# Designed miniproteins, single chains, continued (4): the designs that were tried, part 95

Each design is a single chain, and the fold is of that chain. pLDDT is the mean over its residues in the fold that is shown.

## One batch from the design tools (miniprotein)

Design m15300
Fold by ESMFold2-Fast:
Order: structure tokens, then sequence, then C-alpha cells
Structure m15300 (fold): chain A 87 residues (1-87)
């Protein structure tokens, strides 16, 4: 895809994440598996203009108890928003 198409996709995902964060009143969580994914997640968070926590897969796996349960819920909300933007 072109840089313009990538920017449009990032903006669309950012809008859906901002909408989801506004509905829940909570910061969302995105889990990334690579540095490339982290860079993309950071661009998406910037486009959303709302608080989004970015965790590596290792950081996410290291979570325990209530912190892990909160992160799982917030990750699911973010994933739903991303899927909505892709549809």
Amino acid sequence: PSAEEEAAAVAAIGRELAREAARTGRPLVIVVESEEDRALAEEVARAAGVPIEILSIEEFRALTGEEKERAIELVRLAEAAVKRAAA
C-alpha cells in the first residue's frame, strides 16, 4: 500500500479507538509482538488522540491477577475497534 493508504488506515483505526475509549471512559490497551508493530501502534495512538497503553507480548504475559484481568478486557475493546475500522 502507498503511504497515503497507510496514513488513511491509521487514521481510521485511530478514530474507532477514540470512539471506543470515549464509550468506556477508560484507556485502551494494545499488545504488540515486534518493534514494527510497536511503531504502528504508537502512530495509531497518536492519531486517536486519547490515552492508549502499548504493551509488548512479554510485558502482557508478565501481568498477574487484577492487572492482567484489566489488561485483557481493555485489549479486547481495542481489538473490537480495530476490526470495526477494517470492516
Scores: mean pLDDT 81

Design m15301
Fold by ESMFold2-Fast:
Structure m15301 (fold): chain A 74 residues (1-74)
Amino acid sequence: SPEAQHALLMLESYVGLAKMAAWVALKAGEISKEEFEEFMKKLDDLLAEARAANDVKVAEQKTKEIKELLKKLI
């Protein structure tokens, strides 16, 4: 649906922001390479689950999870 596509685009935007934040933290020495790789995998897994579901509620829930991960990283 158009609503599901919009929700997925919003999720993809937040995934991109989270990946950039993790990369910045890695370059600043605030996280290890292993923590960075685990975080990147978690983001990719969340996005893959949302895409497979193709559901607005799932995409919105995954976006909330990414916002919580960002709070932990910052």
Scores: mean pLDDT 84

Design m15302
Fold by ESMFold2-Fast:
Structure m15302 (fold): chain A 62 residues (1-62)
Amino acid sequence: KPSQEQIEKDIERLKKTAKLLGMPEEDVEEMIKLIKEGYTPENAKKIFEIGEKFLEKKLEEL
């Protein structure tokens, strides 16, 4: 189980990465919500699906 400090750092890194990629704010907020709810298999899957879908769309539009 990650510490609260580690979770906050993970959220900060996510926000910085999402900003660099131009990820929609609503997707970033959903990922942050899932991280705060905990690293369950279901939440991890949803986070990866949001990121994967965004990256695939972004790569196809290059």
Scores: mean pLDDT 75

Design m15303
Fold by ESMFold2-Fast:
Structure m15303 (fold): chain A 66 residues (1-66)
Amino acid sequence: ISEEELKEAIRLLKLGKFKEAAKLLGVSVGTIHRMRRGELSTRAIAEKLGISEATARRIKEILRKR
């Protein structure tokens, strides 16, 4: 998965389009909700998505936003 695809998925998450974002990331919507709540560590996110820790951290930061 590319950084561009991840940025697009993050944008969808910000729109509340969790199902679409989950499809791009290859995970279930439940996983997205756990990420949003901060229940998943950066490592857990990286493992579930098959991505680097840097990318997982970026996703988590965007979801947190505030």
Scores: mean pLDDT 75

Design m15304
Fold by ESMFold2-Fast:
Structure m15304 (fold): chain A 66 residues (1-66)
Amino acid sequence: SLEKELERTKTLRLLLEIAANSIEWILENNPDMPEEVKRQLEESRKETLERIRELDKKVEELEKKL
């Protein structure tokens, strides 16, 4: 159902937001981490934020159909 798809999409979006915030916290609290690790975490955070934006659009589209 559209209602269940909306609920699942919102839950996934929340989990990704937690992941993005966790990466930011790690970056802020580990200034001495190797540059290669820092770059990889920054890239992972960027990709996670892009996925969140796609899910935000999906939520909006699903809400319009309900």
Scores: mean pLDDT 88

Design m15305
Fold by ESMFold2-Fast:
Structure m15305 (fold): chain A 86 residues (1-86)
Amino acid sequence: MEISGGGEVEEGGSMTLTAKYEGDNIISFFKKKEGEEEELIASVDLGGNTTFDERIKGRATVSIDPEKKTATLNIKNIKKEDEGEY
């Protein structure tokens, strides 16, 4: 996508993370913030059992594609903690 002009990504957008997997392993998604260690935000097993971090629970989904051996985490309604929100 070509973004021309001085626009920031607004709240309420969506994020997609895709992981490739091998064999019968649990697939884990991690978040890293600058100056902090990686945080586990979601996991899924090959049976489709999912665990979500409480902060994204209710606005995150995981899909598995067995043919491509990929798991995709979609997070909707991205929240931005900024000073003095409306």
Scores: mean pLDDT 61

Design m15306
Fold by ESMFold2-Fast:
Structure m15306 (fold): chain A 69 residues (1-69)
Amino acid sequence: MMTVEEEIEKLVNALLKLLSQFPNASEELKETIIKYGIEEGVRRLMEKHGLEREEAERLIREAIKKALE
């Protein structure tokens, strides 16, 4: 089974790859992609790893923010 860290890393990598395929995407589209990534990651961390929603969201938001810097 994937660890919490591995789950987050795979989500972030998939999100970055998706964003890189649309370099001319509007800010609205980029925000939608990021929002989808956060929702999917939160769902996986809650269902597979038993994390609380707020903790899962915090971890994913921090990982995405660092990856996009």
Scores: mean pLDDT 79

Design m15307
Fold by ESMFold2-Fast:
Structure m15307 (fold): chain A 96 residues (1-96)
Amino acid sequence: SVAEEVKKVFEEFKEKLLKLWEEKDKQGALNELRKMVARLQEIIAKHFDGEQAAQANAILAKMVTELREAIENDAPAEKIKEIIEKAEKELLKVIE
C-alpha cells in the first residue's frame, strides 16, 4: 500500500509538472516539485526509519537538485521526465 501511494504521488506530480512545463510556467513547476517532495517526505517519515528512511530521503534530495537544475536551464520535457522516472524507480527499490 505504501508503494502504491508513492507511485500515485509520482504519477500525479509527473502529469502536473509536465503540463506546467509545456506552458513554460517555471514557477508553477518549482511549486509543484516542492509540494511533491513534502508529500513524499511525509510518507517516508510515517512508514520508515533508520537507514531505509535515510536512503529514501537521499534519493529525493538528488531528484530535487537535478530537477531544479533542469527547470532553471530550460531542459526539454524528455529530460525532466527521465529525472522523475529514475527517482521513482530508485525510491521504489528502497521501499518495496
Scores: mean pLDDT 86

Design m15308
Fold by ESMFold2-Fast:
Structure m15308 (fold): chain A 71 residues (1-71)
Amino acid sequence: ATGTVTATLTLEVQGQTFTATVTQNAAVGLSAPISASATFTVDGREVAVGATAQATVTAGTTTLSASARLA
């Protein structure tokens, strides 16, 4: 059996908000650090945002969220 892990990564730069959604399938009952990453382009500069969270995958959708700010 598999579940779906959906991670929403948000980057805020000078009042601009960039959002990326990463979806992956995992085995039901998996309990481990789950990682997601996305690359955003801001003013021609690539910014990588990553997040790791401890989660247990259920039959259905498991959701993770992370936010970062660039000064």
Scores: mean pLDDT 68

Design m15309
Fold by ESMFold2-Fast:
Structure m15309 (fold): chain A 77 residues (1-77)
Amino acid sequence: SMTEELSRESAKSNASKTVGLALRAVGEGLDNNKVEEGNINALTALRTGDKKDDSDKVIKESKEEAKKIVEKQLKEL
């Protein structure tokens, strides 16, 4: 439905922001030769924020997608 599409679009936007924060943490770790700390900070960013709202399933799916994207990017470092 259109309502589900709008909810999914919102969830994707939130996932992009979360991924951006995680990637920034990884980048800062690389710049300061603290890759391990950067990776820990990235994982912490992905875990922070249990927000349950309408479309909980879509939000959960977007968080899982964000985690997969970060894991992919970490492998390229």
Scores: mean pLDDT 59

Design m15310
Fold by ESMFold2-Fast:
Structure m15310 (fold): chain A 90 residues (1-90)
Amino acid sequence: SARQEALAAVVAEHAEEVAKAEEYAKKYEAALAAGDKEAAKAYFEKVYELMMPILREAARRAAALGADEAALREQLARTEAFVEAELAAL
């Protein structure tokens, strides 16, 4: 699909940021396992800061390729709401 093609291209173009997000995700999981909610929150926030611009760029490119822009905006809003809820629960 246009959305998957756009996401793959943007992820490849931002491989360094994606790799950093993966390292912060590992630190997040380790902090959760250790019961360190403060560290877990900080690492999750770093993943969000790195990944959300990539997801927004992928959505923009997918829309340009003819994907449903309203559906893409709704998916981004749901992802942002999920992240916000996870951070509030930590």
Scores: mean pLDDT 82

Design m15311
Fold by ESMFold2-Fast:
Structure m15311 (fold): chain A 83 residues (1-83)
Amino acid sequence: MEFNKLLEQHIEDAYAAGYATGKASGGDEAARAAAVAAQTAPLEELIAAAEGPHPDMYELLEQVRDATAAGFDRGAAEAAAAA
């Protein structure tokens, strides 16, 4: 149960981080890649250190990647609309 709450919080935090970066950068592709990398890197390190198949961790990694990208795209779109 606690793990599911941590998953939800981490996905929400990833979206918020992406949104902030997207809004600040105005849709810079390098900033988008950096934001995704920053949010996914800790999970990639944990997966690499653990070794073997980790389907739940890979699923979380994909969700964090998608949330960060979606947040970034939303922030960038709002910045463009405000200009």
Scores: mean pLDDT 78

Design m15312
Fold by ESMFold2-Fast:
Structure m15312 (fold): chain A 111 residues (1-111)
Amino acid sequence: SREEKLAEIEAVLDPIREKLHEELNKIISSEDLEIFISGEIEKLSPEQRAAAFIVLHPEILVNHVLPRLSDEQIEELKKAVIELLKKNNIPEEEIKEFEKAFDKLIELARE
């Protein structure tokens, strides 16, 4: 089901979110999250977009964010998140699992 797919994606993102909790809170405010959800992502830096992606629940991303983004914006977002994860010393294996989860989330947003 859609709920099962979202739960599998959340299982990948939740440990990353917990590890980066303090750093994410320094990068992204509640107002920045509202801007990201509104689709006005160009008002945010790449690092803020990456942080917003990690902070938000997959259901919000699929329903409100990802359908509004161009293919170019989606690729830039993916790169920004990978860069944020590398900067914060997330293991390569977890980054690879993130990439798979990201691709699944994009497929789900296009359903």
Scores: mean pLDDT 87

Design m15313
Fold by ESMFold2-Fast:
Structure m15313 (fold): chain A 64 residues (1-64)
Amino acid sequence: MKKILIVVDSDEERAREVAKEWSEKYGAEPILMSSSKREEALKLAEELREKGAVVTVVDVDLAR
């Protein structure tokens, strides 16, 4: 079963740092998405979960 981390952030540099930290902690494959694609990130997470993946979505802009 695949573990996937979707990181949503307006700051690409910060998104990459968060993705690296969480990927190392959880062994998850990181997917970086801009804040303009927040709704698409949530839809992608549901699609991947339907295919049997464990998906965590981290919205860095909303988590602060």
Scores: mean pLDDT 76

Design m15314
Fold by ESMFold2-Fast:
Structure m15314 (fold): chain A 118 residues (1-118)
Amino acid sequence: AADARVREALARLQEAIEKSTDPKIKKIGELALEAVAAARQGYSGALTPEEVRERADKAISEIEKIANELKDPKGQEYAKEVASAIRRLYEATVRGDRDGLAQAAEEVAKAIEKLASV
């Protein structure tokens, strides 16, 4: 089920954040976790589409700022992948696309796992 996939992605995100020792990578992971949670709340109607967009835009902006401070080019690449996946999360939420939301959440988790391995 799509919700089970989102829950698994959230668990993977939390594990990757916990294992990372880099404060910048931890912060990107925390912003990504908040974005996935906001998208789920938007899908359930607990947040308006405008509130979901505002939270996604803020997360993307902060992640892009931190990405520019990363010294490793692979770290910068993976941080940009996180930002792109968050954009797909809110787009899926606005469309009411449950499978798209699950896929985007899995993409966020994968990008954070890659980033945490740098």
Scores: mean pLDDT 86

Design m15315
Fold by ESMFold2-Fast:
Structure m15315 (fold): chain A 82 residues (1-82)
Amino acid sequence: DRTFQTVRDILDPARAPELDPEEALQALQSASNQEIVDSLRRILDGTEEERRALVDGFRTLELRMPEQFALILQKTSEVGRS
């Protein structure tokens, strides 16, 4: 739940300015690789509006929070063992 909300907030440009980037990074770092993947899958399985926000937010995330972006990519790539 919290990991899911953190991922959504990071990807939402309207919420991103209110979110502390260091706190977000620590939350992502504490989450397992599977939790990150599951959170992304749940966003994709949600509404079309949520999925659209994910795509747009991913581009803005590269500019605003490059470390969080890289960590999400790394954790999703390393899915295989808990």
Scores: mean pLDDT 71

Design m15316
Fold by ESMFold2-Fast:
Structure m15316 (fold): chain A 72 residues (1-72)
Amino acid sequence: MEKEAEKIRELLRKAFETDDPALLVALGEYAVEKGLITKEDFEDWLKEYNLPEISPDELEAARKKVEEELKS
């Protein structure tokens, strides 16, 4: 869990540096799945940040990237 949290922080930093909204959404979804944040917190965060429209293909690619990086 600590090692996964470290990888999540690394990917979050990368997403912010590259302005990758799909990666930010994929990381948020992963954090909800792992119980690090609630689904309600994630939904509130998405509303607050008014993220641009992300294509299904971009989101799918970001989800795979998160899975590959965080897979034990």
Scores: mean pLDDT 71

Design m15317
Fold by ESMFold2-Fast:
Structure m15317 (fold): chain A 61 residues (1-61)
Amino acid sequence: DKEFERLRQILEGLIEYEGLPEEWREKLDSLSTAEEAKQLLLDLASELHEKLLKLSGKPRP
């Protein structure tokens, strides 16, 4: 399943690059379908968005 494998590689890279906790690796290892991988990617995207907002400091309106 190329879609599933591609999503897993993206998730693995993002988790490693961002230095996310090991619980994200557990979630990645529990994935069995492309749909589960997409759901985890959306969850991860939300987490990264919050992290980026914190890193932005004081955004001006």
Scores: mean pLDDT 75

Design m15318
Fold by ESMFold2-Fast:
Structure m15318 (fold): chain A 55 residues (1-55)
Amino acid sequence: MVSDLELTQGMAEIAKAVLLLDPETRPLVERQPRDAMTLQMVDAEGRLVTRVLTP
């Protein structure tokens, strides 16, 4: 079965390509580290915590 997750990944890649082609939005995309992912989770106290994941 085609998962919604695979379909979402394809759309995200198309969106990135379109943003990189636009000179106004390109610097905003390039300023974000491509090798870093941010994960938001709720800790035991109910607070929203951001964790950075690198490859």
Scores: mean pLDDT 54

Design m15319
Fold by ESMFold2-Fast:
Structure m15319 (fold): chain A 74 residues (1-74)
Amino acid sequence: DVARQIAALMAAAQARIAAAKSLEEQRAIAAEMAARLAALTGVAAPDIADEAEVAAFLAATREALLAALELAQS
């Protein structure tokens, strides 16, 4: 179930970022988790330093999650 995999990755990312001891560690975890989400959804991984790319990636990831949920319920 792709929807469960996306939700699990997002939860794991939040937990790892919350446990991070520095901003640099948080950015490294965010980049790693964005790459894993991109691999699952087929969306291009963003440049974490580019706010517009991050916003577009989050929107595309949300659309992929909604599509996976709709497919799973059908």
Scores: mean pLDDT 75

Design m15320
Fold by ESMFold2-Fast:
Structure m15320 (fold): chain A 86 residues (1-86)
Amino acid sequence: SVEKLIEEAEKAFEKEAANDPELPEEEKRKQLELQILLEKLRELMEGKDPEKLKKVIAEAGELVKAGKLDEAIELLKEAIKEAEEE
């Protein structure tokens, strides 16, 4: 079931980035940043702390679904910083 949570979060990130042509350019840039951060987080935390990675991805996905892109980006940046410092 964890694989489903990760896939659904990633699909939510992709849909937000690609599927709404009426999104402001600022929102589109935030979607791209979110995708980059998600990929970076996976690289850093795969095999290091998979449970924490899954939890962060799921939480970020919920924020994206709620339209809280800035909060999702901040969450991912903080998780990446923690992963790099440990």
Scores: mean pLDDT 72

Design m15321
Fold by ESMFold2-Fast:
Structure m15321 (fold): chain A 90 residues (1-90)
Amino acid sequence: SALELELAKEEFVALTELSHVWLLAEIEGTPEMKKLYEEAEKLSKELKKISDQAMDASKTDIDKAKKLLEEAKKIAKEMGRIAEEADKLR
């Protein structure tokens, strides 16, 4: 479905942001960079949980599923902000 495709896109964005922060943490090895990776990883897990809930809701309550998709988009954007912070610390 269109909702499933949008959720998959947000999960892909989150994965690319997490991978970017991971690489910077490996290269720099600073406590500050490791903390940013830890925060991004926690958000990635939350996004996965929200995505799963949105998929379940899509079968019975499309309005709830759409609200969960918007929540997933906000989490992915916050992960992007963390990646930008990691770039500034480099």
Scores: mean pLDDT 86

Design m15322
Fold by ESMFold2-Fast:
Structure m15322 (fold): chain A 113 residues (1-113)
Amino acid sequence: MKEKIKEAVERMLERLRAGEPAVVEKISDDIALVLTLIENGTARVAGGYRPSKGEVPEIAKNTKGIVVAALRRTAEGRLELVNVSAAGDTPELSEKVKKIAKEVEKILRELLA
């Protein structure tokens, strides 16, 4: 699973750099990973995600577990990690997505260095 998460993050980050405002991938049947750009503290997807409030994107509402990485684009076109949040519909899934969120944060910090 860690290798699959890394490959997904790398692929999603390329799409974000290419101009997509948000990217969503399922990393398992129950878990979605979201990379989203924010401008002025607001996510540029589905109008529902607010990283400052820890809200999840509307576009991922139908998954049982979600990990959201919020990124900001600098004036130079560089991406900076703002935060990574996670939510799961059960205690077991909540623990699993928190572990995935830590791995995603680590991968993004390495790729954005």
Scores: mean pLDDT 71

Design m15323
Fold by ESMFold2-Fast:
Structure m15323 (fold): chain A 63 residues (1-63)
Amino acid sequence: MSELELLYRVALDAGLIKDVSEFFAFLEKYLAGMPRASSSAEAVRLAAERMSELTGKEIAIPE
């Protein structure tokens, strides 16, 4: 689950979550409303961009 692991690390670094249970709650509440992406990698990138906007922090996704 590389996409979920990457998104988890991004959210953890942004201070949006503290553990895996908060991560799933965060995904359900804040990311479920995002439009469908053409790929899982694109979805992760868009989610990180949205998290940067919501938190006011610069969030970078390592590839």
Scores: mean pLDDT 61

Design m15324
Fold by ESMFold2-Fast:
Structure m15324 (fold): chain A 90 residues (1-90)
Amino acid sequence: SMAEKRELVEAVEELNRRLVEATLAYSLAGRDDEALRAYEEVLREAEREEGYLAEIARLLRRALEGDAAAEEELRAIVEEVAALKQEELA
C-alpha cells in the first residue's frame, strides 16, 4: 500500500540520517574503529523501536555479521526506496 511505502521510505531515511550523524566525523578523520562502534550503537538503539525502522536496523546488523540473506533483503529494500524516491521527483 502507499502508506506502507511511505513508512518504508521514512524509516530508511531516518536510519540513514542517524547513521551519518553518528559516524561521518569519525569516518572522515580515518577513525574507522570509532565509526564502527558509533554505527553499531545506532543500530542497537534503532532495533529497540518499532516498525520498519527496527526491522531494517536488525537486517543491517545481521548483514554486518555476515548473514548473506539479510544482505540480499537490504539490497532489495534499497532498490525499492530508490525507485519510490525517483517517482516523487518525476
Scores: mean pLDDT 83

Design m15325
Fold by ESMFold2-Fast:
Structure m15325 (fold): chain A 92 residues (1-92)
Amino acid sequence: SLASSTKVTGTVDGLKILLMTDEDAQIIKDYLLNKLKYSEEEAEAIAKLVLGEGLGTAFMILVAEELRVRREGPARAAQDSLIAAVQERIAA
């Protein structure tokens, strides 16, 4: 099914948060697997996060990098901060 939620911020011009399509999520998943060398499980988790609510590619890549850093041990606080920022953007 296609989710279609966009949220407009209260600025003068407004800002829409674009919802990613299923196709966009699949492209990003393929990118994570083939270019950034994430595992299948990591790529699926990130794609599910993005697909459910809609995020820009920049946030997708940042979330993917922080997930990688978490697995390899450093910067837990930075990862938590990034995940919180992504979640806030989704909730906005």
Scores: mean pLDDT 52

Design m15326
Fold by ESMFold2-Fast:
Structure m15326 (fold): chain A 95 residues (1-95)
Amino acid sequence: MEEEERKARAEELRRLHERILAGDEAALEEAARIIAERIAEKYNLEPEQKEEMYEITLELLRLAYRYYHDDSDETAEKIREESKPIEEKLKELLE
């Protein structure tokens, strides 16, 4: 049961990943929603926390895909700096 759901989610996220790389913003939003819902379910989050989790997930995905094709040292530093406040929000929400 859960394995079938996991396979379906993985397949859906894979298709969304390809669409996001093609510039489909709606696919990025959908991927963030799926990931955030899974985390919210696992941690039994309240409705307000679920919305915050979606925002955090969306920010992280936007950051990851913005720099996906750029592996320069400058870009790595920017990702590290921009992800730090988002990671702090995530830790505070889950802890």
Scores: mean pLDDT 76

Design m15327
Fold by ESMFold2-Fast:
Parts: C-alpha cells; sequence; structure tokens
Structure m15327 (fold): chain A 68 residues (1-68)
C-alpha cells in the first residue's frame, strides 16, 4: 500500500539508506501517494546527484502541484 511505502522511505532516510529511500519513495508515487514537500525535495536532490532525470522531472512536477 502507498502509505506503507512512504513509511519505509522515511525509515530508510533516517538510516541514511539512500537507495532504499529512493526505491520506496518512487514506488509510493507510482501507487498514487503524495509525498511531503520535504520528502520530494530530498528525492529531487538525490535524483539530481544520480543523474536520474526521470525522477527529477517527477519530483519537480509534484513540488509544483504543492504550490497550487
Amino acid sequence: MAEELLKKAKEAWEKKDVGRFVLYATLAIHEGAKPSKEMLEKLLEIATQNNDFYLVKVAEELLKELEK
């Protein structure tokens, strides 16, 4: 479930497990979850560092929606 995936992403971030954070956050987004602004900002930063341009685009679009 999307909510469980967001919880796993937060736990991974707290343990500095960047790979699992990205995995669970992206799976949650695919399941229709709307991550917090803080989580999206972290995901954008990591995606940019890893040259994951698809994730950069997804995070930027979701961040723009939060400003509406």
Scores: mean pLDDT 79

Design m15328
Fold by ESMFold2-Fast:
Structure m15328 (fold): chain A 86 residues (1-86)
Amino acid sequence: MKAAEYLEEVAKATGGDKAAIAASRGWMNAGGTPEQASAIGYAAGLVARGEMTPEEAAKLAREISGVSDETLERMAQAGAEEAKKL
């Protein structure tokens, strides 16, 4: 799942500590809300701490957010792009 690859990128770039900031800024820049992005920040934090695989974290983020797989991929991608600027 492409969302899992982007979540792993957010986790590696932020170390988990700034994952929520990267996710919220990225998704807000794309016209979304911080509430929608919170699932990405939370999931990336779990990956960064080694508590979940990227694939498990992507599934959890989808369940928490209630968004489609396509929307989740876009949210995770936006977070990964923003994480590179931090």
Scores: mean pLDDT 82

Design m15329
Fold by ESMFold2-Fast:
Order: structure tokens, then sequence, then C-alpha cells
Structure m15329 (fold): chain A 79 residues (1-79)
């Protein structure tokens, strides 16, 4: 499912295997093209940090409790 791909993407980000992470987030977007969180994480994996930051902020404007967006937004400010 797209959630299984999303979880695998996050595992690879944590391992700093950004190319594999990007592949899994691309698979999420093939199944769920409206997933702004997955698009933000894809940009994060590609080191497009300013674009990723804006999308994480957009996610949090609509869902302030999104723990993934909160965590990775914080990481973009430290890089």
Amino acid sequence: SHLDYFEKGLEYIKKKEYEKAAEYFEKVLELRPDSITSKALLLYAKKELEEAKKLFESVLEKNPDNQVALYYLELTYKE
C-alpha cells in the first residue's frame, strides 16, 4: 500500500539513504498524487530544502498535528 511505501521512505531517510528514500516517496505519489507530505519528503530526500520547508509548512497549516511534517520541518532548519 502507499502507507507501506511511505514507511519505507522514512526508514531510508533515517539511514541517510536518500536515493532509496526518494524512490519510495515517488511510489507513494504514483498511488496518492495529492500527498503533500510525501512530496515534501521527496524534496527533502533530494536536498531541495527550501521547497521541502514550504510544503511542510503548508501541511501543518491544514493539519498542525502531523508529527512527520513537524519533525522534518525542524530538521530543515538545522541543515
Scores: mean pLDDT 87

Design m15330
Fold by ESMFold2-Fast:
Structure m15330 (fold): chain A 81 residues (1-81)
Amino acid sequence: ELERLRRALALLEEAVAASPEEALVLAKEAIRTLYPGEEGKKLIAGLEELYKKSPEQLQGLVAGQARAVRARVEALEAAAA
């Protein structure tokens, strides 16, 4: 659980600093890490369609998700300490 969130956070943080093409690949891996199965596949398909239509929006979405996952990791680490 916590290790999964940490892996997803690392991918999302790398995606924030990457080119749009690399950010898409990293964001898709983060989604696979956080949402295995059919829900994750639907989210990935939606992200791919967004990238095709408005690649400039990807960076904002990735940055928002990185902040959300970071806050969750920090809360879980604090609870475990």
Scores: mean pLDDT 78

Design m15331
Fold by ESMFold2-Fast:
Structure m15331 (fold): chain A 88 residues (1-88)
Amino acid sequence: AIKEAKELYEKAKRALEEGDYESAKESIDKLGELAQKVALTLPGVKGVGEALRSIGLQIDALRAIEEGDYEKAKQSIEEMVKLIEELS
């Protein structure tokens, strides 16, 4: 999970730097799916709560790209990677 998350993060950052927003969105979607999968390994309400947080961060990253705020998009992606690292 951690290795895959870091690879997706680097791919997303590079895509944003190159102006390839479709590739950035694809990487963000895959990172969001990974974060949700890891969160749902936690028992009970905590797993659901962390999965919802993952969804929120994914939405924030995608919205930031649509708004042209690529620094905010990178911040949301970084928080998703941290979440995966903490829950792994």
Scores: mean pLDDT 80

Design m15332
Fold by ESMFold2-Fast:
Structure m15332 (fold): chain A 94 residues (1-94)
Amino acid sequence: KEEMEKLYKAFEESVKRMVLELLDEVERTGDPELEKKLQEISEIAKKYGEKMEEALKNNDLETLKKVIEEAFKELEKIDPELAKKAREQFEKLA
């Protein structure tokens, strides 16, 4: 359970940093493409976050790891560079 909570928090922190970097850039530039990326990342974080919470409730470490990997793959489709940075951050925290 503690290992699962650590993985979940590592993912949340990694995605939070992605969102904060995009928010700063959106505030600075007003770029609608970055605003769209921010919305898409937020939607993925919500969708996969709900699945991760369910895996945590069920004490299913294998499903949690699978859901995290699926979430990163979806983030890579939106922004491969930011997703790579988030994955590296996740690996350091996990």
Scores: mean pLDDT 83

Design m15333
Fold by ESMFold2-Fast:
Structure m15333 (fold): chain A 65 residues (1-65)
Amino acid sequence: SALEKIEEEKKELAEFLGVDEEKNSLREIILKAARKEAPEDTSEEEIEEGVEKAVRAVELVKKLL
């Protein structure tokens, strides 16, 4: 299911970042990934906007299940 894929992606992302998936929220994990992978010229505001869109997309998928 889509929910299972989201859980797998969250776990993989947490492992990639070396953080504890149980102690970190989805938002925090996505934010850390975005900061690590974003181009050097990307502003903090642009990173935060991208993270908000990603979190909202996950929440919308959960509502559709």
Scores: mean pLDDT 70

Design m15334
Fold by ESMFold2-Fast:
Structure m15334 (fold): chain A 120 residues (1-120)
Amino acid sequence: DELRKEGLEVAREAAELLVKGDFGEAIDLVERKARELSRKGYDEVAVEMITYFVRLGSEEAEKLGSNKLTSAVTAAALAGIGAMVDENLEELREEMDKKLQEILLNKLLLDLQRLLELLE
């Protein structure tokens, strides 16, 4: 499973960036990869990547006794989850737009029928 392996490699890279103090790059990497995976329909892989990243980052934070590192791990995980939510909300929005178009078409047909009755 190439995508699963790729996700776990990204999780490792992001955890290494956190340990080096490159918090912004780690957050961006997790967010970008979660968004990519979710957009492609691989939400389960994105969740596994984020879970593995949190495990690695939490182990390092515990070893170092670092509340700042714990906060950075949390921020990166939330950014990844947020990216997945955004992609899933876009699908929901498309489904809602389709339903709204159906409702508007039915209303237009009813309004046209009423207009035709007035012209007789």
Scores: mean pLDDT 81

